# Designed miniproteins, single chains, continued (2): the designs that were tried, part 13

Each design is a single chain, and the fold is of that chain. pLDDT is the mean over its residues in the fold that is shown.

## One batch from the design tools (miniprotein)

Design m4424
Fold by ESMFold2-Fast:
Structure m4424 (fold): chain A 65 residues (1-65)
Amino acid sequence: VTAEDVARFLALLPASAAETALRKYVADVDAALIARVTAILRDESLSVEEKAARIAELLADHTLT
């Protein structure tokens, strides 16, 4: 599973599901990552594609399970 695959999946979720999904797919989840992804998912000005791109950039520095 790639960061891009996880990011595309996360971008389709409501913000309330972000922490649970991140804890499932990311080995080194911290509070900062959860907060950043949740903020992206709450941003109504961003398209799904824009959310996925921003989340993929955040996940590039993290280890996936």
Scores: mean pLDDT 84

Design m4425
Fold by ESMFold2-Fast:
Structure m4425 (fold): chain A 89 residues (1-89)
Amino acid sequence: MMEELKKEMEKLKEEALEELRKYLSTTNLSPRTQAALLALFDREATEAMEDILKEKKDEPKEEVIKEARKRLEEMKQSAIEFADELSKA
């Protein structure tokens, strides 16, 4: 049960990372800057997923996944806003 939950959360993280990668490819940011932003997002998302699993270990899978999806979407939007600010500089 826990391993299936971790796998599903990892999939959500990878989907968010792929969406961010696609967005960054439409920007004028250098390949190095894009790679750095993706690495930062991957690290922060991994830490956030681990925190959710730790805090919600006794909650239903559906509630954990809902929180993970919400957190990843919020983080992705923040990363996009940050990338846009860097693109304007």
Scores: mean pLDDT 83

Design m4426
Fold by ESMFold2-Fast:
Structure m4426 (fold): chain A 91 residues (1-91)
Amino acid sequence: KVKRRTITVDELINEAKEKGMDDLLKAFEEAKERGAVRVGVIEYEDGITVYLFTDEKGNLIAVAVVKDGKLIDYREVSTVLEAAEIVEKAR
């Protein structure tokens, strides 16, 4: 089972602030600084959440992988293939 949603990067940053996820805020703010406006959020039942940051045109900017509220990896990416490889390494 996978839960998917799309939110703005500002909504994600506000959620992280509200929940005290200070370790994640830096990564999310960095993605915003690099042009991210939207975030695809994919939540897995194993406690892994993947954040796909995209610009206004839908181009990938970065990916973040979180497990149990802790940032595992954050990388700037330009392709879906790069993002998929990072997610696979985290699983």
Scores: mean pLDDT 80

Design m4427
Fold by ESMFold2-Fast:
Structure m4427 (fold): chain A 97 residues (1-97)
Amino acid sequence: DLSNLKEVLKKAALGDEEARNGLVEVLSELTGWSEELATEFVDTLLSNLDPENLSEESIKEAIIKTFEKVFGVTPSDEAADELLEILAKAVEEKVPA
């Protein structure tokens, strides 16, 4: 459910450390990335978001920009959509809203 992801992203972008740490933990578990890499990805993602104007499109664009900055690779629209769906599901199951 995208509504839980939006809530968590908004809180984290506004400086909620619990929400930020929850995102890092979820992403590390999902991807097998180190906590350091997951933290860089989450911090970069949050920097590309406007917490006052979160939409599915704005989150997807932030994911694409985050991949470009952290990995130097532009993901396809399909890959970005898959990441958004996986992240939304994991946040719903593991991060308190």
Scores: mean pLDDT 81

Design m4428
Fold by ESMFold2-Fast:
Structure m4428 (fold): chain A 84 residues (1-84)
Amino acid sequence: MTPEQREAERARALAENPELSEEEIRKLAEERMFGEIEKAKEAAEEGRLEEVEHFAKVAEISVEQILGSEEERRKLAKELVEKA
């Protein structure tokens, strides 16, 4: 997640729900990122490796991290949001 993408999601979230705290916005971003990582894992299991490799390259992670355990993917989602 880039700083620009994080700011755009923050602006959208605040426009729709102005009472959201920064911690709640971050938690929503972490859940969205986890969802994208889970989709990438499912794409790999279906043989759509080009989609997984593209996601891994954009996120600067390895395919092996995506194919790990659910706990590892949740940790990865948190790290990607914090890195931005």
Scores: mean pLDDT 73

Design m4429
Fold by ESMFold2-Fast:
Structure m4429 (fold): chain A 80 residues (1-80)
Amino acid sequence: MEEKDKVLTELVKKVRELVPTASEKDREIAEEALNKVSLLIQQGASPEELAEVLEEAAEKISDEKLKKVLLEAAEKLKSL
């Protein structure tokens, strides 16, 4: 498995664990970000571009745990 695919798989798992307890707004932002990332992967986007989407979503999220998960994934993608 490519390193970026592993990071994204772990991100999706962690987000899905947190989203049931998150606010409606935070859930929508997180789901929109994951859908955007999925679309960009299909278009051959770089890890840096994927990280930017996650960072933008994290800035809009109020839940600290969900924000941290998105930022940690973005940091790992930028390190590739």
Scores: mean pLDDT 80

Design m4430
Fold by ESMFold2-Fast:
Structure m4430 (fold): chain A 57 residues (1-57)
Amino acid sequence: MEEKLKEAAEIIKKEYGISLDTAEFTIRRVLEVYGIDGIEKFFSKETAEKIKKLLEE
């Protein structure tokens, strides 16, 4: 799971222009508090779909 979280953070970094550390912290917190369904609440539909696909594989 750690590798997939890092890959999700890279996607967020590229699409939102934030640091990798901030992206990783954000995705990790969303998953811990809201679970995978929380991703759609905090990210764009396109970004959320990419992250969900990555975490499900």
Scores: mean pLDDT 78

Design m4431
Fold by ESMFold2-Fast:
Structure m4431 (fold): chain A 69 residues (1-69)
Amino acid sequence: MSEEELDREVREALALIYLGILKFDKKNNRKISKEEYDRMKEKAVSLLREAGLEEQAKEIETEMDKIYK
């Protein structure tokens, strides 16, 4: 596995961890503020875009928006 492949996998894993945190927060009475929520969403989307995973970035943003609402 190259450093480039490892970086992509790490970014993808981190984005999914952010999604998991927000799903868990919704189930546990939304302890995360909207400001913190928006920051985590932006971070997850940026991680996927930096990895060249543009479609996955759009999907995770959509999922996070559904979780918040």
Scores: mean pLDDT 78

Design m4432
Fold by ESMFold2-Fast:
Parts: structure tokens; sequence; C-alpha cells
Structure m4432 (fold): chain A 65 residues (1-65)
């Protein structure tokens, strides 16, 4: 994700800035390793714990860039 990745994740689930930054960081690390599936899973796990709407938005976010 771009520089706004943490802010985007925070808006997706209504989560704290710390939780959003952590999820964005984990997803970025997986993408850096070439593991896009793990990156999607990290964001989806946050969404699954906190709501389905976040999961749909996260899919759009990761697919769009």
Amino acid sequence: GGPGGAAAVQRLGGVSAEAAARAAREAHDYMKQGDGAAAVRAVSELAGLEGERAGRAATGYLSGG
C-alpha cells in the first residue's frame, strides 16, 4: 500500500490508529516478500474480527493499489 495505507485500514474497520498501522505494516511486509495472499489475509483477519463491511472495503483497497 501507499503512504496512506494505515489511514485507509483505520477507516475500513473504525479501528484505532495503532491497530490500523499494525495491520498495514504486516500487509506491507508480506507484499515486500511477494506474498500477496498473506497480505490480504492479514487485513481480512482484522476485518473478520471487527466486521464484514471492513473485509469488502479491504478487498477493494488491496486490489486497487
Scores: mean pLDDT 60

Design m4433
Fold by ESMFold2-Fast:
Structure m4433 (fold): chain A 55 residues (1-55)
Amino acid sequence: SRADKRARLLGLLAQLTPEQRKQVDAFMSEQHKAGKSPDQVLDEGIAYAERLLAE
């Protein structure tokens, strides 16, 4: 569900630095401006946050 995706994203963001959180926010804003749905924006944000955490 969207709530589950949001909870997953928040858990990932809690593990990132403040600068990395800003990068995720900026990326998600770009996806939203590109016309992606809220669910697609969450999926993209989760994937990006997971990638930052793996680095």
Scores: mean pLDDT 85

Design m4434
Fold by ESMFold2-Fast:
Structure m4434 (fold): chain A 97 residues (1-97)
Amino acid sequence: DEEERRKRLEEESKRNEELSKFFREAQERLSGKSLAERMRYYAEFLREKMGDEEMAEKAREIAEALEKTGELTPEQQKKYQEVMKRISDFLDKLFSS
């Protein structure tokens, strides 16, 4: 009972440490990159590391819009805010524990 909870917390801690390391390394690589390039990275991160395909697709749509027009429609701007909130909430949880 408590032993199983301890193992799950340890597994989550290890995954969080790996994700933190990956994200920090990626931030260095993204330094000086355009918003569109950062959104493509966020799409991959959401899909591969967070398992959030819906938010990954939204991030990809925003990257494509920025590459094509350099601007976001009000609908795309809302999707951008949703994606950034999802990433921010995840990082806050990751780094505040």
Scores: mean pLDDT 74

Design m4435
Fold by ESMFold2-Fast:
Structure m4435 (fold): chain A 61 residues (1-61)
Amino acid sequence: SEFVERARELGREMLAQGTKKMQMLGLGLLQAADAAEEGHVEEARLAFERYLAAAEELLAA
């Protein structure tokens, strides 16, 4: 889905460019995207809420 794809894009950006905090958020986003594709929807939803919002705020600054 575009939701998973967006999280994966942001995760890659955070991992490539960031401080340790940004890299940890990026890893979280990528793992959440993998979990969603594997069918762990509940786990992925909570992770996306936390990591995606935090990553977008850091990248939008």
Scores: mean pLDDT 74

Design m4436
Fold by ESMFold2-Fast:
Structure m4436 (fold): chain A 87 residues (1-87)
Amino acid sequence: ALSPAEVRELLKSRPSTAKYADEVEALIRRYLAQGVPRELAIARAMGEVLLKSGVPESRAASTYTAIAIHLMLGDDERALANLEEAV
């Protein structure tokens, strides 16, 4: 499973998501500290930055679900592609 630092590096490598990298890492660390499982912590962090970026709640929720499913299946690249498509 991806660490918060690995997620940050993946987001920084892509122009559309680079600006969210630091906030996503901080949110993942916060959710992990609260006992949230890693895959859900990553998906929640990404969903939260989408909402803050003005993405509609319904789209942010569907994107969160897609990210969580792909992370649980071990498909990190598809999880990140879902974030890119939503921003």
Scores: mean pLDDT 83

Design m4437
Fold by ESMFold2-Fast:
Structure m4437 (fold): chain A 90 residues (1-90)
Amino acid sequence: SELEKLLKEIEEELEAFRKRLEELAKKAPEDPRIVAVLIKLLEPELSEEEALKKAEELLKDEEKVKELVEEARKKLEEDVKKALEEELKK
């Protein structure tokens, strides 16, 4: 069944995406580039340069970095879930 194959592929992609989010969360406190990507995901209107500057400032405060990682993680998981639900409804 084509539908069963598509569901399996979607489940595999979602699992891979979750693993990537966990890896990013672990690296975020040590890498300003990862923090900048997370900032840009939450605030897409920011330029890459602005996101990097904000990331460098946030890295000075470990608690703020942890909060940012959790917010970005939740947003990405919700965005992926909505995209997959839309695909399945077609």
Scores: mean pLDDT 73

Design m4438
Fold by ESMFold2-Fast:
Structure m4438 (fold): chain A 78 residues (1-78)
Amino acid sequence: MLLSEEELKEGAEKARKELEKRGIDVSKLSAAEAQSILYDIAYEKTKSSKLTEEEAKQLIGLKAELEGVKPMSEFELD
């Protein structure tokens, strides 16, 4: 799958909204705590045998954000 910088940001934002829906205030977390929680959620999704393309984009967005990678539209899922 190919992702743009915008798609990665959207994926990360959707994951953050999922945390907020669970009652987790991301703005009150330290960077390390937020990254750990986001990574755990992304990891749970990757365990799914039938990951949707939208879910995959969310996971790629989180992974890229956690790693500090700035992808281009042609960057594939790693």
Scores: mean pLDDT 57

Design m4439
Fold by ESMFold2-Fast:
Structure m4439 (fold): chain A 107 residues (1-107)
Amino acid sequence: SLLEEFRELLDKAKEATLKYYKTKDEKYLKEALELNEKIAEIVHEVYAKLTPEQRAALAAEQRALAAEIRPLIEEARETKKLEKIEEVLDALVEAQVRLFELALEYV
């Protein structure tokens, strides 16, 4: 399904991002950026089919999810621990999957 493909791309982007933090090798940063561009294209294609009211509802849900994740982001920034960075990336993947699943219910 499109949702399964979307989750797979997010998981690959997370792994590339984690490898970049571990190695500082620019090849993983480039891989993560390319994967994120593909993710953005899929999101744009789905969201282009939504009404302004549906987009507003998703924006509200995105703000709520962002508020929940903010403390994890702050802890990761302060500690700079790989485990905390991974927790943030996991939370971001789940938030993006939830928003995309909701968007797909409208189309």
Scores: mean pLDDT 89

Design m4440
Fold by ESMFold2-Fast:
Structure m4440 (fold): chain A 96 residues (1-96)
Amino acid sequence: GPSVEEAVKRAIEHFKKAIEAAKAGNYDEAVQHALEAVRAFSDAALAYTRQGDEEKANLFREAARHAVEAMRAAQAGNYDEAIEHFKKAIELAKKA
């Protein structure tokens, strides 16, 4: 599977695109990019669960949860709140 560094980089790229799309009023594109970031973190959590690494799995589950909250904030036009949740998701993923 992807490394932590690859997962974090992919999530950052997708969240940046999600926020840019939302600011442009392209909410369908924003949701798609945010969902790809959530999927990347969720896939990492599942992979670590299968390996028996519960600590890393839990970090990626929490990262995915914050990614979902960032998506919801962006959909509501609350971009500052979205950025805060985005930063928390990345911080949690980096701890793994």
Scores: mean pLDDT 78

Design m4441
Fold by ESMFold2-Fast:
Structure m4441 (fold): chain A 120 residues (1-120)
Amino acid sequence: SEVADATGRAAAPLAGEEFDYGFTVRAENEKGELVAQGVGAINKEKGEMRFALGVRKDAKGKVKITGEAYDADGNLVAKVEREFEAKSTEELIKAMRDTVKELAQKLGVTEKIEIDVEVV
């Protein structure tokens, strides 16, 4: 999908980085279509959290956002689910960022969040 391809491009700088936790965030509309997807990593030693997001430019309306964080062994360590009504693509990007921040808080991390966004 264009969203998955955009997320992959935004996430390219994350390849080869060392991290303690990986995470994914997805937003699906009422039709079950993927309208936004993010992937990221947390490095506790460096105090860094990096997040790469692909978003459809027409992403509006009711969405279900699911965020999941995994440790280095692939175990699910935190999960966030929410329903959100996006009035703009910018509001959806903010909601995705807030979901990432909530995942970080559940993991006890206070790192600065760096975000790369690709809109399609």
Scores: mean pLDDT 76

Design m4442
Fold by ESMFold2-Fast:
Structure m4442 (fold): chain A 93 residues (1-93)
Amino acid sequence: MISEEELRERILDVLHQARSAAEKLTPEQREKLLAAIREVSEAFQKYEESGYSPEARKELIEALRKLADLFREMGLDELAEQVNKVIEELEKL
């Protein structure tokens, strides 16, 4: 079972790797990726501020699924797999 602290660290690590990957992408791909990163960041902040509510968790999972799909579209399959593992841990809570 993943702790809330470990979950936070894994999400922040994925977002950091995504921002680094964005620097090597086309302007159009970068804009899409940065928008998805912002959605995940906002959903995660809402999740923490809500006291880890089930409703905010669902919104975070939806934002993470969009990010994973975008990574797959861009050929960033390793990052997509990391996001899917975070989703699986969230679904167990």
Scores: mean pLDDT 84

Design m4443
Fold by ESMFold2-Fast:
Structure m4443 (fold): chain A 116 residues (1-116)
Amino acid sequence: IEEALEKIVEVLRENRKDPKKAIEEALEIAAKHDVGELTAILTGYITGQVALGLGGLPLDEAEALAEAAREAALAASEEEQRERLRKAIELLAYFASSSPEQRDEILERGREFVEE
């Protein structure tokens, strides 16, 4: 699973200026691996970043929220896991292609993702 995450991150970074290509390649990598585990890891990461950035929460509280989000993702149905993984990859591709001026919009999109 760590190898899959490394490949997804590499694809998102290499295709930073072409988010559509980044998303398509990342989803192809994800489809070859454990969707539940990947969904949990990416959902946890996004939740932690939103908690730190939007909520201004201490690191330990943000980590606790990220862990709770991972557990919730693992408990979800396979259909919910696949849809959430797609949304997580789309959001991360958006983060990778964004400028500092889009920080507030990025955090808002992250909050919308976490609320689902």
Scores: mean pLDDT 72

Design m4444
Fold by ESMFold2-Fast:
Structure m4444 (fold): chain A 88 residues (1-88)
Amino acid sequence: SLKESQEIARRIGRIFAEGLRLGEELFELYQKSKEEAEKKWEEIKEEVKKKIENTEDEEERKELKQILSFAETTFDFYLKMAEARAAR
């Protein structure tokens, strides 16, 4: 249905926006301090893991896992782009 399609689109939008934001923030922190970025990433993973363990909603669990995965993908992309520029 149209409503179901709209709900899926909004969920995908939230996953993209939150994952991108987190990945960019982590990359900015990494540029200043690798140790602080690694520490913050571990804290975020632990917080998300606790949220996943405490929710009974399968859709919320999936969304949280996808946000975390997209944040990592975004961070890795920025890191590879920076390394490629440095190699020139």
Scores: mean pLDDT 83

Design m4445
Fold by ESMFold2-Fast:
Structure m4445 (fold): chain A 61 residues (1-61)
Amino acid sequence: SLAEEAAAVAEALGGRSLAEGVREALLQKDRTRAENGARALEQLGYPEAGRRVRELAEEAV
């Protein structure tokens, strides 16, 4: 699922808590939470991962 793909990206780079937040955001179609997760990945130095999370969140709507 899109939520599982986004969570896997977040877990690999930002850890389990970020992954759970991203998974919940996509399952609930919560764009604000998804954006917060993408921004967290960008702040960690992974702008491409943040962009991918945004893409997956947009597809999930």
Scores: mean pLDDT 79

Design m4446
Fold by ESMFold2-Fast:
Structure m4446 (fold): chain A 96 residues (1-96)
Amino acid sequence: KEDELNELIAKARELQDGGLVSVLERLKASGLDIPDEVIEHLRSALEALKNKDYEKAAKHLEQAADIMAPLDPVLAEAFRDLAETLKLEYELKKKQ
């Protein structure tokens, strides 16, 4: 799964999302056996971000956080914080 995590980190860098890059690098450094479902949610979140679908991206980050919570609660909270930031950005943009 190191190659899949490296692919996700590269895509986050292309999106210039430093927060997501940082959290994904922490996920890679954790040495945890990351469930395939988490990888798929992260991939879906990155595709949603590329399409500027912040609500869908936030939902996928929340789902990844829920799966990660029993494995690493601190990292799960970091994913939830990213999702909350995306939701806030979406609401602020929608009001203008």
Scores: mean pLDDT 80

Design m4447
Fold by ESMFold2-Fast:
Structure m4447 (fold): chain A 84 residues (1-84)
Amino acid sequence: MNLDEAFALAAVEAVSRLPKATGAVLDAIRQALENPNATEEDIRKLAEEALDKAVSAGVDLTPEERQEAIDLAVRTALRLKEEL
């Protein structure tokens, strides 16, 4: 799988699961994939920062939706790093 195909599939999953958080989830995944040395902890921090930025910009998320978005970004980025 190439990076563009992997990112497109991640976008479809994010839109279907977390439409309000899609932009933040995809931003975190992209940043994780652009850093080959990113650990799971680094990816989680990127996801937390992207979601906190989205909330500050007016995206209304419950604590549960925020946690699900972080976990989705981390799981997807780790999976894609293994496939690339």
Scores: mean pLDDT 78

Design m4448
Fold by ESMFold2-Fast:
Structure m4448 (fold): chain A 60 residues (1-60)
Amino acid sequence: MEEEIEKVVELAEKYYKENNGDIRTAMEKARKEAKEMGFSDEVIDEALRRFYEKYLEEKK
């Protein structure tokens, strides 16, 4: 579970970098790819929540 969450967070961070800081696009692309990789919606939602909180902290 924790390792799965970390992989989805890394995926969101990758897409965030590739899309010039577009958090919405990063979260959408990460969710799509994570579902294709077989991660559960619960894992994906928790990972994207952690990514979003991290982004808000860095924006200060």
Scores: mean pLDDT 78

Design m4449
Fold by ESMFold2-Fast:
Structure m4449 (fold): chain A 92 residues (1-92)
Amino acid sequence: NPLEEAAEEERRRREEIELGREIRELLEQSFDVLQELSKVLSPEEYEKLSQELSDLIRDLVKQREAGTPLEEIRERMREELARLQALLDRHS
């Protein structure tokens, strides 16, 4: 059914746009937490953590190019944000 297929495609496209926005927001929040951590961590610890986040972002970009669903990318970003937040809470 071409009309049903077109409606499904439009729904999927809208879901992808929303997921992309959520991923961007999670990325921005991760950088905000990393900036707060820069105030409490040693320069060496901060450099390592900053590099780990950069490596994760590069890995997630590769996974997306390889066809990984945006929902999985979002979940991995949520896990990283939670990890960074827990580290900040430990130093607070």
Scores: mean pLDDT 85

Design m4450
Fold by ESMFold2-Fast:
Structure m4450 (fold): chain A 86 residues (1-86)
Amino acid sequence: MELAELVLQSIAELSAIKDYATNVLKDATLAAQAEEAIAWIEEVAREPSKYIPSEGISVEEALGLAAEEIRARVQALQAAVAAAAS
């Protein structure tokens, strides 16, 4: 449940970043990076264990690592937007 909520919220935030990059910043590279991040999050949501090695870790630990990576990617793009807007 918590991971699904994070995925939906992250996709919404990245979609807003993509729209802002396209319509306000007119930065095609940043828009493409946001789109790539959305695609990656959708893939992770379908098969978390495929992207997070499960050797020696539990499924719950693997899901936790996936959530941290999703947060890191959203934060990186938020920082990139802030830098581009400055």
Scores: mean pLDDT 76

Design m4451
Fold by ESMFold2-Fast:
Structure m4451 (fold): chain A 85 residues (1-85)
Amino acid sequence: KELEELEEEIRQRFEAWGQPVLPKEVATLVARYLLKIKKNPEEIEKVLKELVKELDLPDEPEAFIQIYKETGLEGLLNRILGLLS
């Protein structure tokens, strides 16, 4: 339920930015990793390293850790979606 709600939020946010439909598998991956961080923020370094590898993101995991420290989950989500657009 929480995973499905977050997937829908991610999809709607991406669409609201004027982007085409985000692939379901990508939305699911992003939602799953964000929920892991939300439930266990102490594991953020491990979780973000896996996310960067799975989505082949151009930035180092350390950059995403810094964004999370400065802007929380909201800013981290926006940064990830921006890189996927």
Scores: mean pLDDT 76

Design m4452
Fold by ESMFold2-Fast:
Structure m4452 (fold): chain A 116 residues (1-116)
Amino acid sequence: ERKEWLLETARALGFHDTMVEYGEQRAKELQKQGKPPSVVELEKGIGEGMGRLPLGILAAKIANKENMKPEEAFKKLQELIEEVKKNASDPALKKAYEEGKKEAKELIEKSKKKLE
């Protein structure tokens, strides 16, 4: 159902945005410490890559359930992302987005403890 895809997309987007933000914050910290540009860009890239993972998984789920080619599923996911952003005031989508944000924050905290 389109509604199920919108909720899954909102959750994945909340996770993505939180991971990207974390990677950018980490990159700025390293830049202030005088780390090489290659290290700064790597940390930013890790945040972006991890953020994209739930969106990639969702695209694969859409391709499988809707009998779409991967390229078609990615285009449908882009449409769903735009629809979620346009309807950001929808309580169900807002809740799903916040759930994704929370999942990302929990993963970030667990990763920080592992590096200690």
Scores: mean pLDDT 83

Design m4453
Fold by ESMFold2-Fast:
Structure m4453 (fold): chain A 75 residues (1-75)
Amino acid sequence: AVSATNKKLAESIYKSVTSKRSRNASFIAAVGISGRNPVLLDLAGIPTELQEKIAALSVADRIEVLDELEKLVKQ
C-alpha cells in the first residue's frame, strides 16, 4: 500500500505543476525528483518547501512518489 504521506506529497507536487498549465512541467518535475535536481524542480514550479520534502525522501519513498505522480498525470 502507498504511504499516505507519499500520496499527499505527490498530490501537492501535481497541484504545483498543473497550476503552470504546462504538460512539460510534470515531466520536468519527474526528472528533477529522480535526479535530485533542484534546478529542474524550480523550472517545474515546485515551491522550496516541497523541494525540501523531496530531497529528504529515501530511494523507496522517491519511487513511490514518482509512481503516484505518474498516475495523477495520466488522468
Scores: mean pLDDT 77

Design m4454
Fold by ESMFold2-Fast:
Structure m4454 (fold): chain A 69 residues (1-69)
Amino acid sequence: SREEIIKRLEKLLEEAKNDSNVSQSFINFIEGNLENVKKGYYSDKIAENIVEGIEISLELIKRKAKRES
C-alpha cells in the first residue's frame, strides 16, 4: 500500500541521515522520491520499485564504507 511505501521511505531516509557515509545528494534524492510518492506522482508498483532500488543502494554504500574504513 502507499502508506507502507511511505513508511519504508521514511525509515530509509532516517537511516541515510544518520549515516555519515551517505552523501547529502543521495539524502535529497530519497527526500524527493518520498515527496513524489506522497503527492501521488507514482503508482504503488513504481513506488515499490523505487524503494527497493534505494534499499539496495543504501546497502551497497554501507558495505563499501565498512570495507574502506
Scores: mean pLDDT 84

Design m4455
Fold by ESMFold2-Fast:
Structure m4455 (fold): chain A 108 residues (1-108)
Amino acid sequence: DREELIEEVQRLFLEYIRLSKKSLEEIAKKDGKEEAYKKTLELLRKAEEAAREGRIPEARFYYGAAWTQEEVSPEAVARAEANLTEEDLLDYRENLEGGVADLKRALK
């Protein structure tokens, strides 16, 4: 069941990143601050690539970095991947379901 849970989280993460990019593009059109948004988009693309490969902790780190602009530590990613539990995946799924619903409502 861990593999099915990873696939579910992966699908939700890809949808969440897609909606996040769409939201950011709409904000960029109105605000005109392309420089800051370009860096966020680049980090979201890295999160998307990690999610596409099923590397959920790496995807979460890059998604977080997209908004904080903080450096992603390879050591922190490796530790999170080594310690990933089914409880973590269930929490990620619940958080992503909520995030996807919120973004869909905001974007209409």
Scores: mean pLDDT 83

Design m4456
Fold by ESMFold2-Fast:
Structure m4456 (fold): chain A 67 residues (1-67)
Amino acid sequence: SDKLEEIKKKRREELEKIVKEYKERVKQISTLDKAQQKEELAKLQKEVSDRLLKLSKKVQEEVQKVK
């Protein structure tokens, strides 16, 4: 079936989006004061980690539905 391939494609697209947004945010953060950079980078790292965990959970749930 194509369901597993669709799940893989959506995961890949979301990962590419996360990476792209991460790079853009890092660039914006680099224009800030050093103290603000530290805070914003810590927040960004947490946001990215949370998004990756959410994506992983969604992929696992979708894969379980395909049985």
Scores: mean pLDDT 81

Design m4457
Fold by ESMFold2-Fast:
Structure m4457 (fold): chain A 81 residues (1-81)
Amino acid sequence: SSSLEEEYLKRLKEIVEMEDLEKAKEEIRKLLQEMVEKGVPEEVIGKIVQEAVDYASSQKRADVAMAILEEAAEIQKELEE
């Protein structure tokens, strides 16, 4: 584990706690784009996304869990070779 991975996961968990779903979606997209731009490996991004989705589900925030998955899928399409 790295402090950078822990910081991104922490930031995603903070987004899960946002009451405004549209704001949460925007912040998720920005954070995922930042991780890609900084060269975070795809495997690491996938692990952070999965942990954030599990956290959102545990907090009964299925709306945010789905938003994380949808934004992650969009990033994956953009990175497809």
Scores: mean pLDDT 82

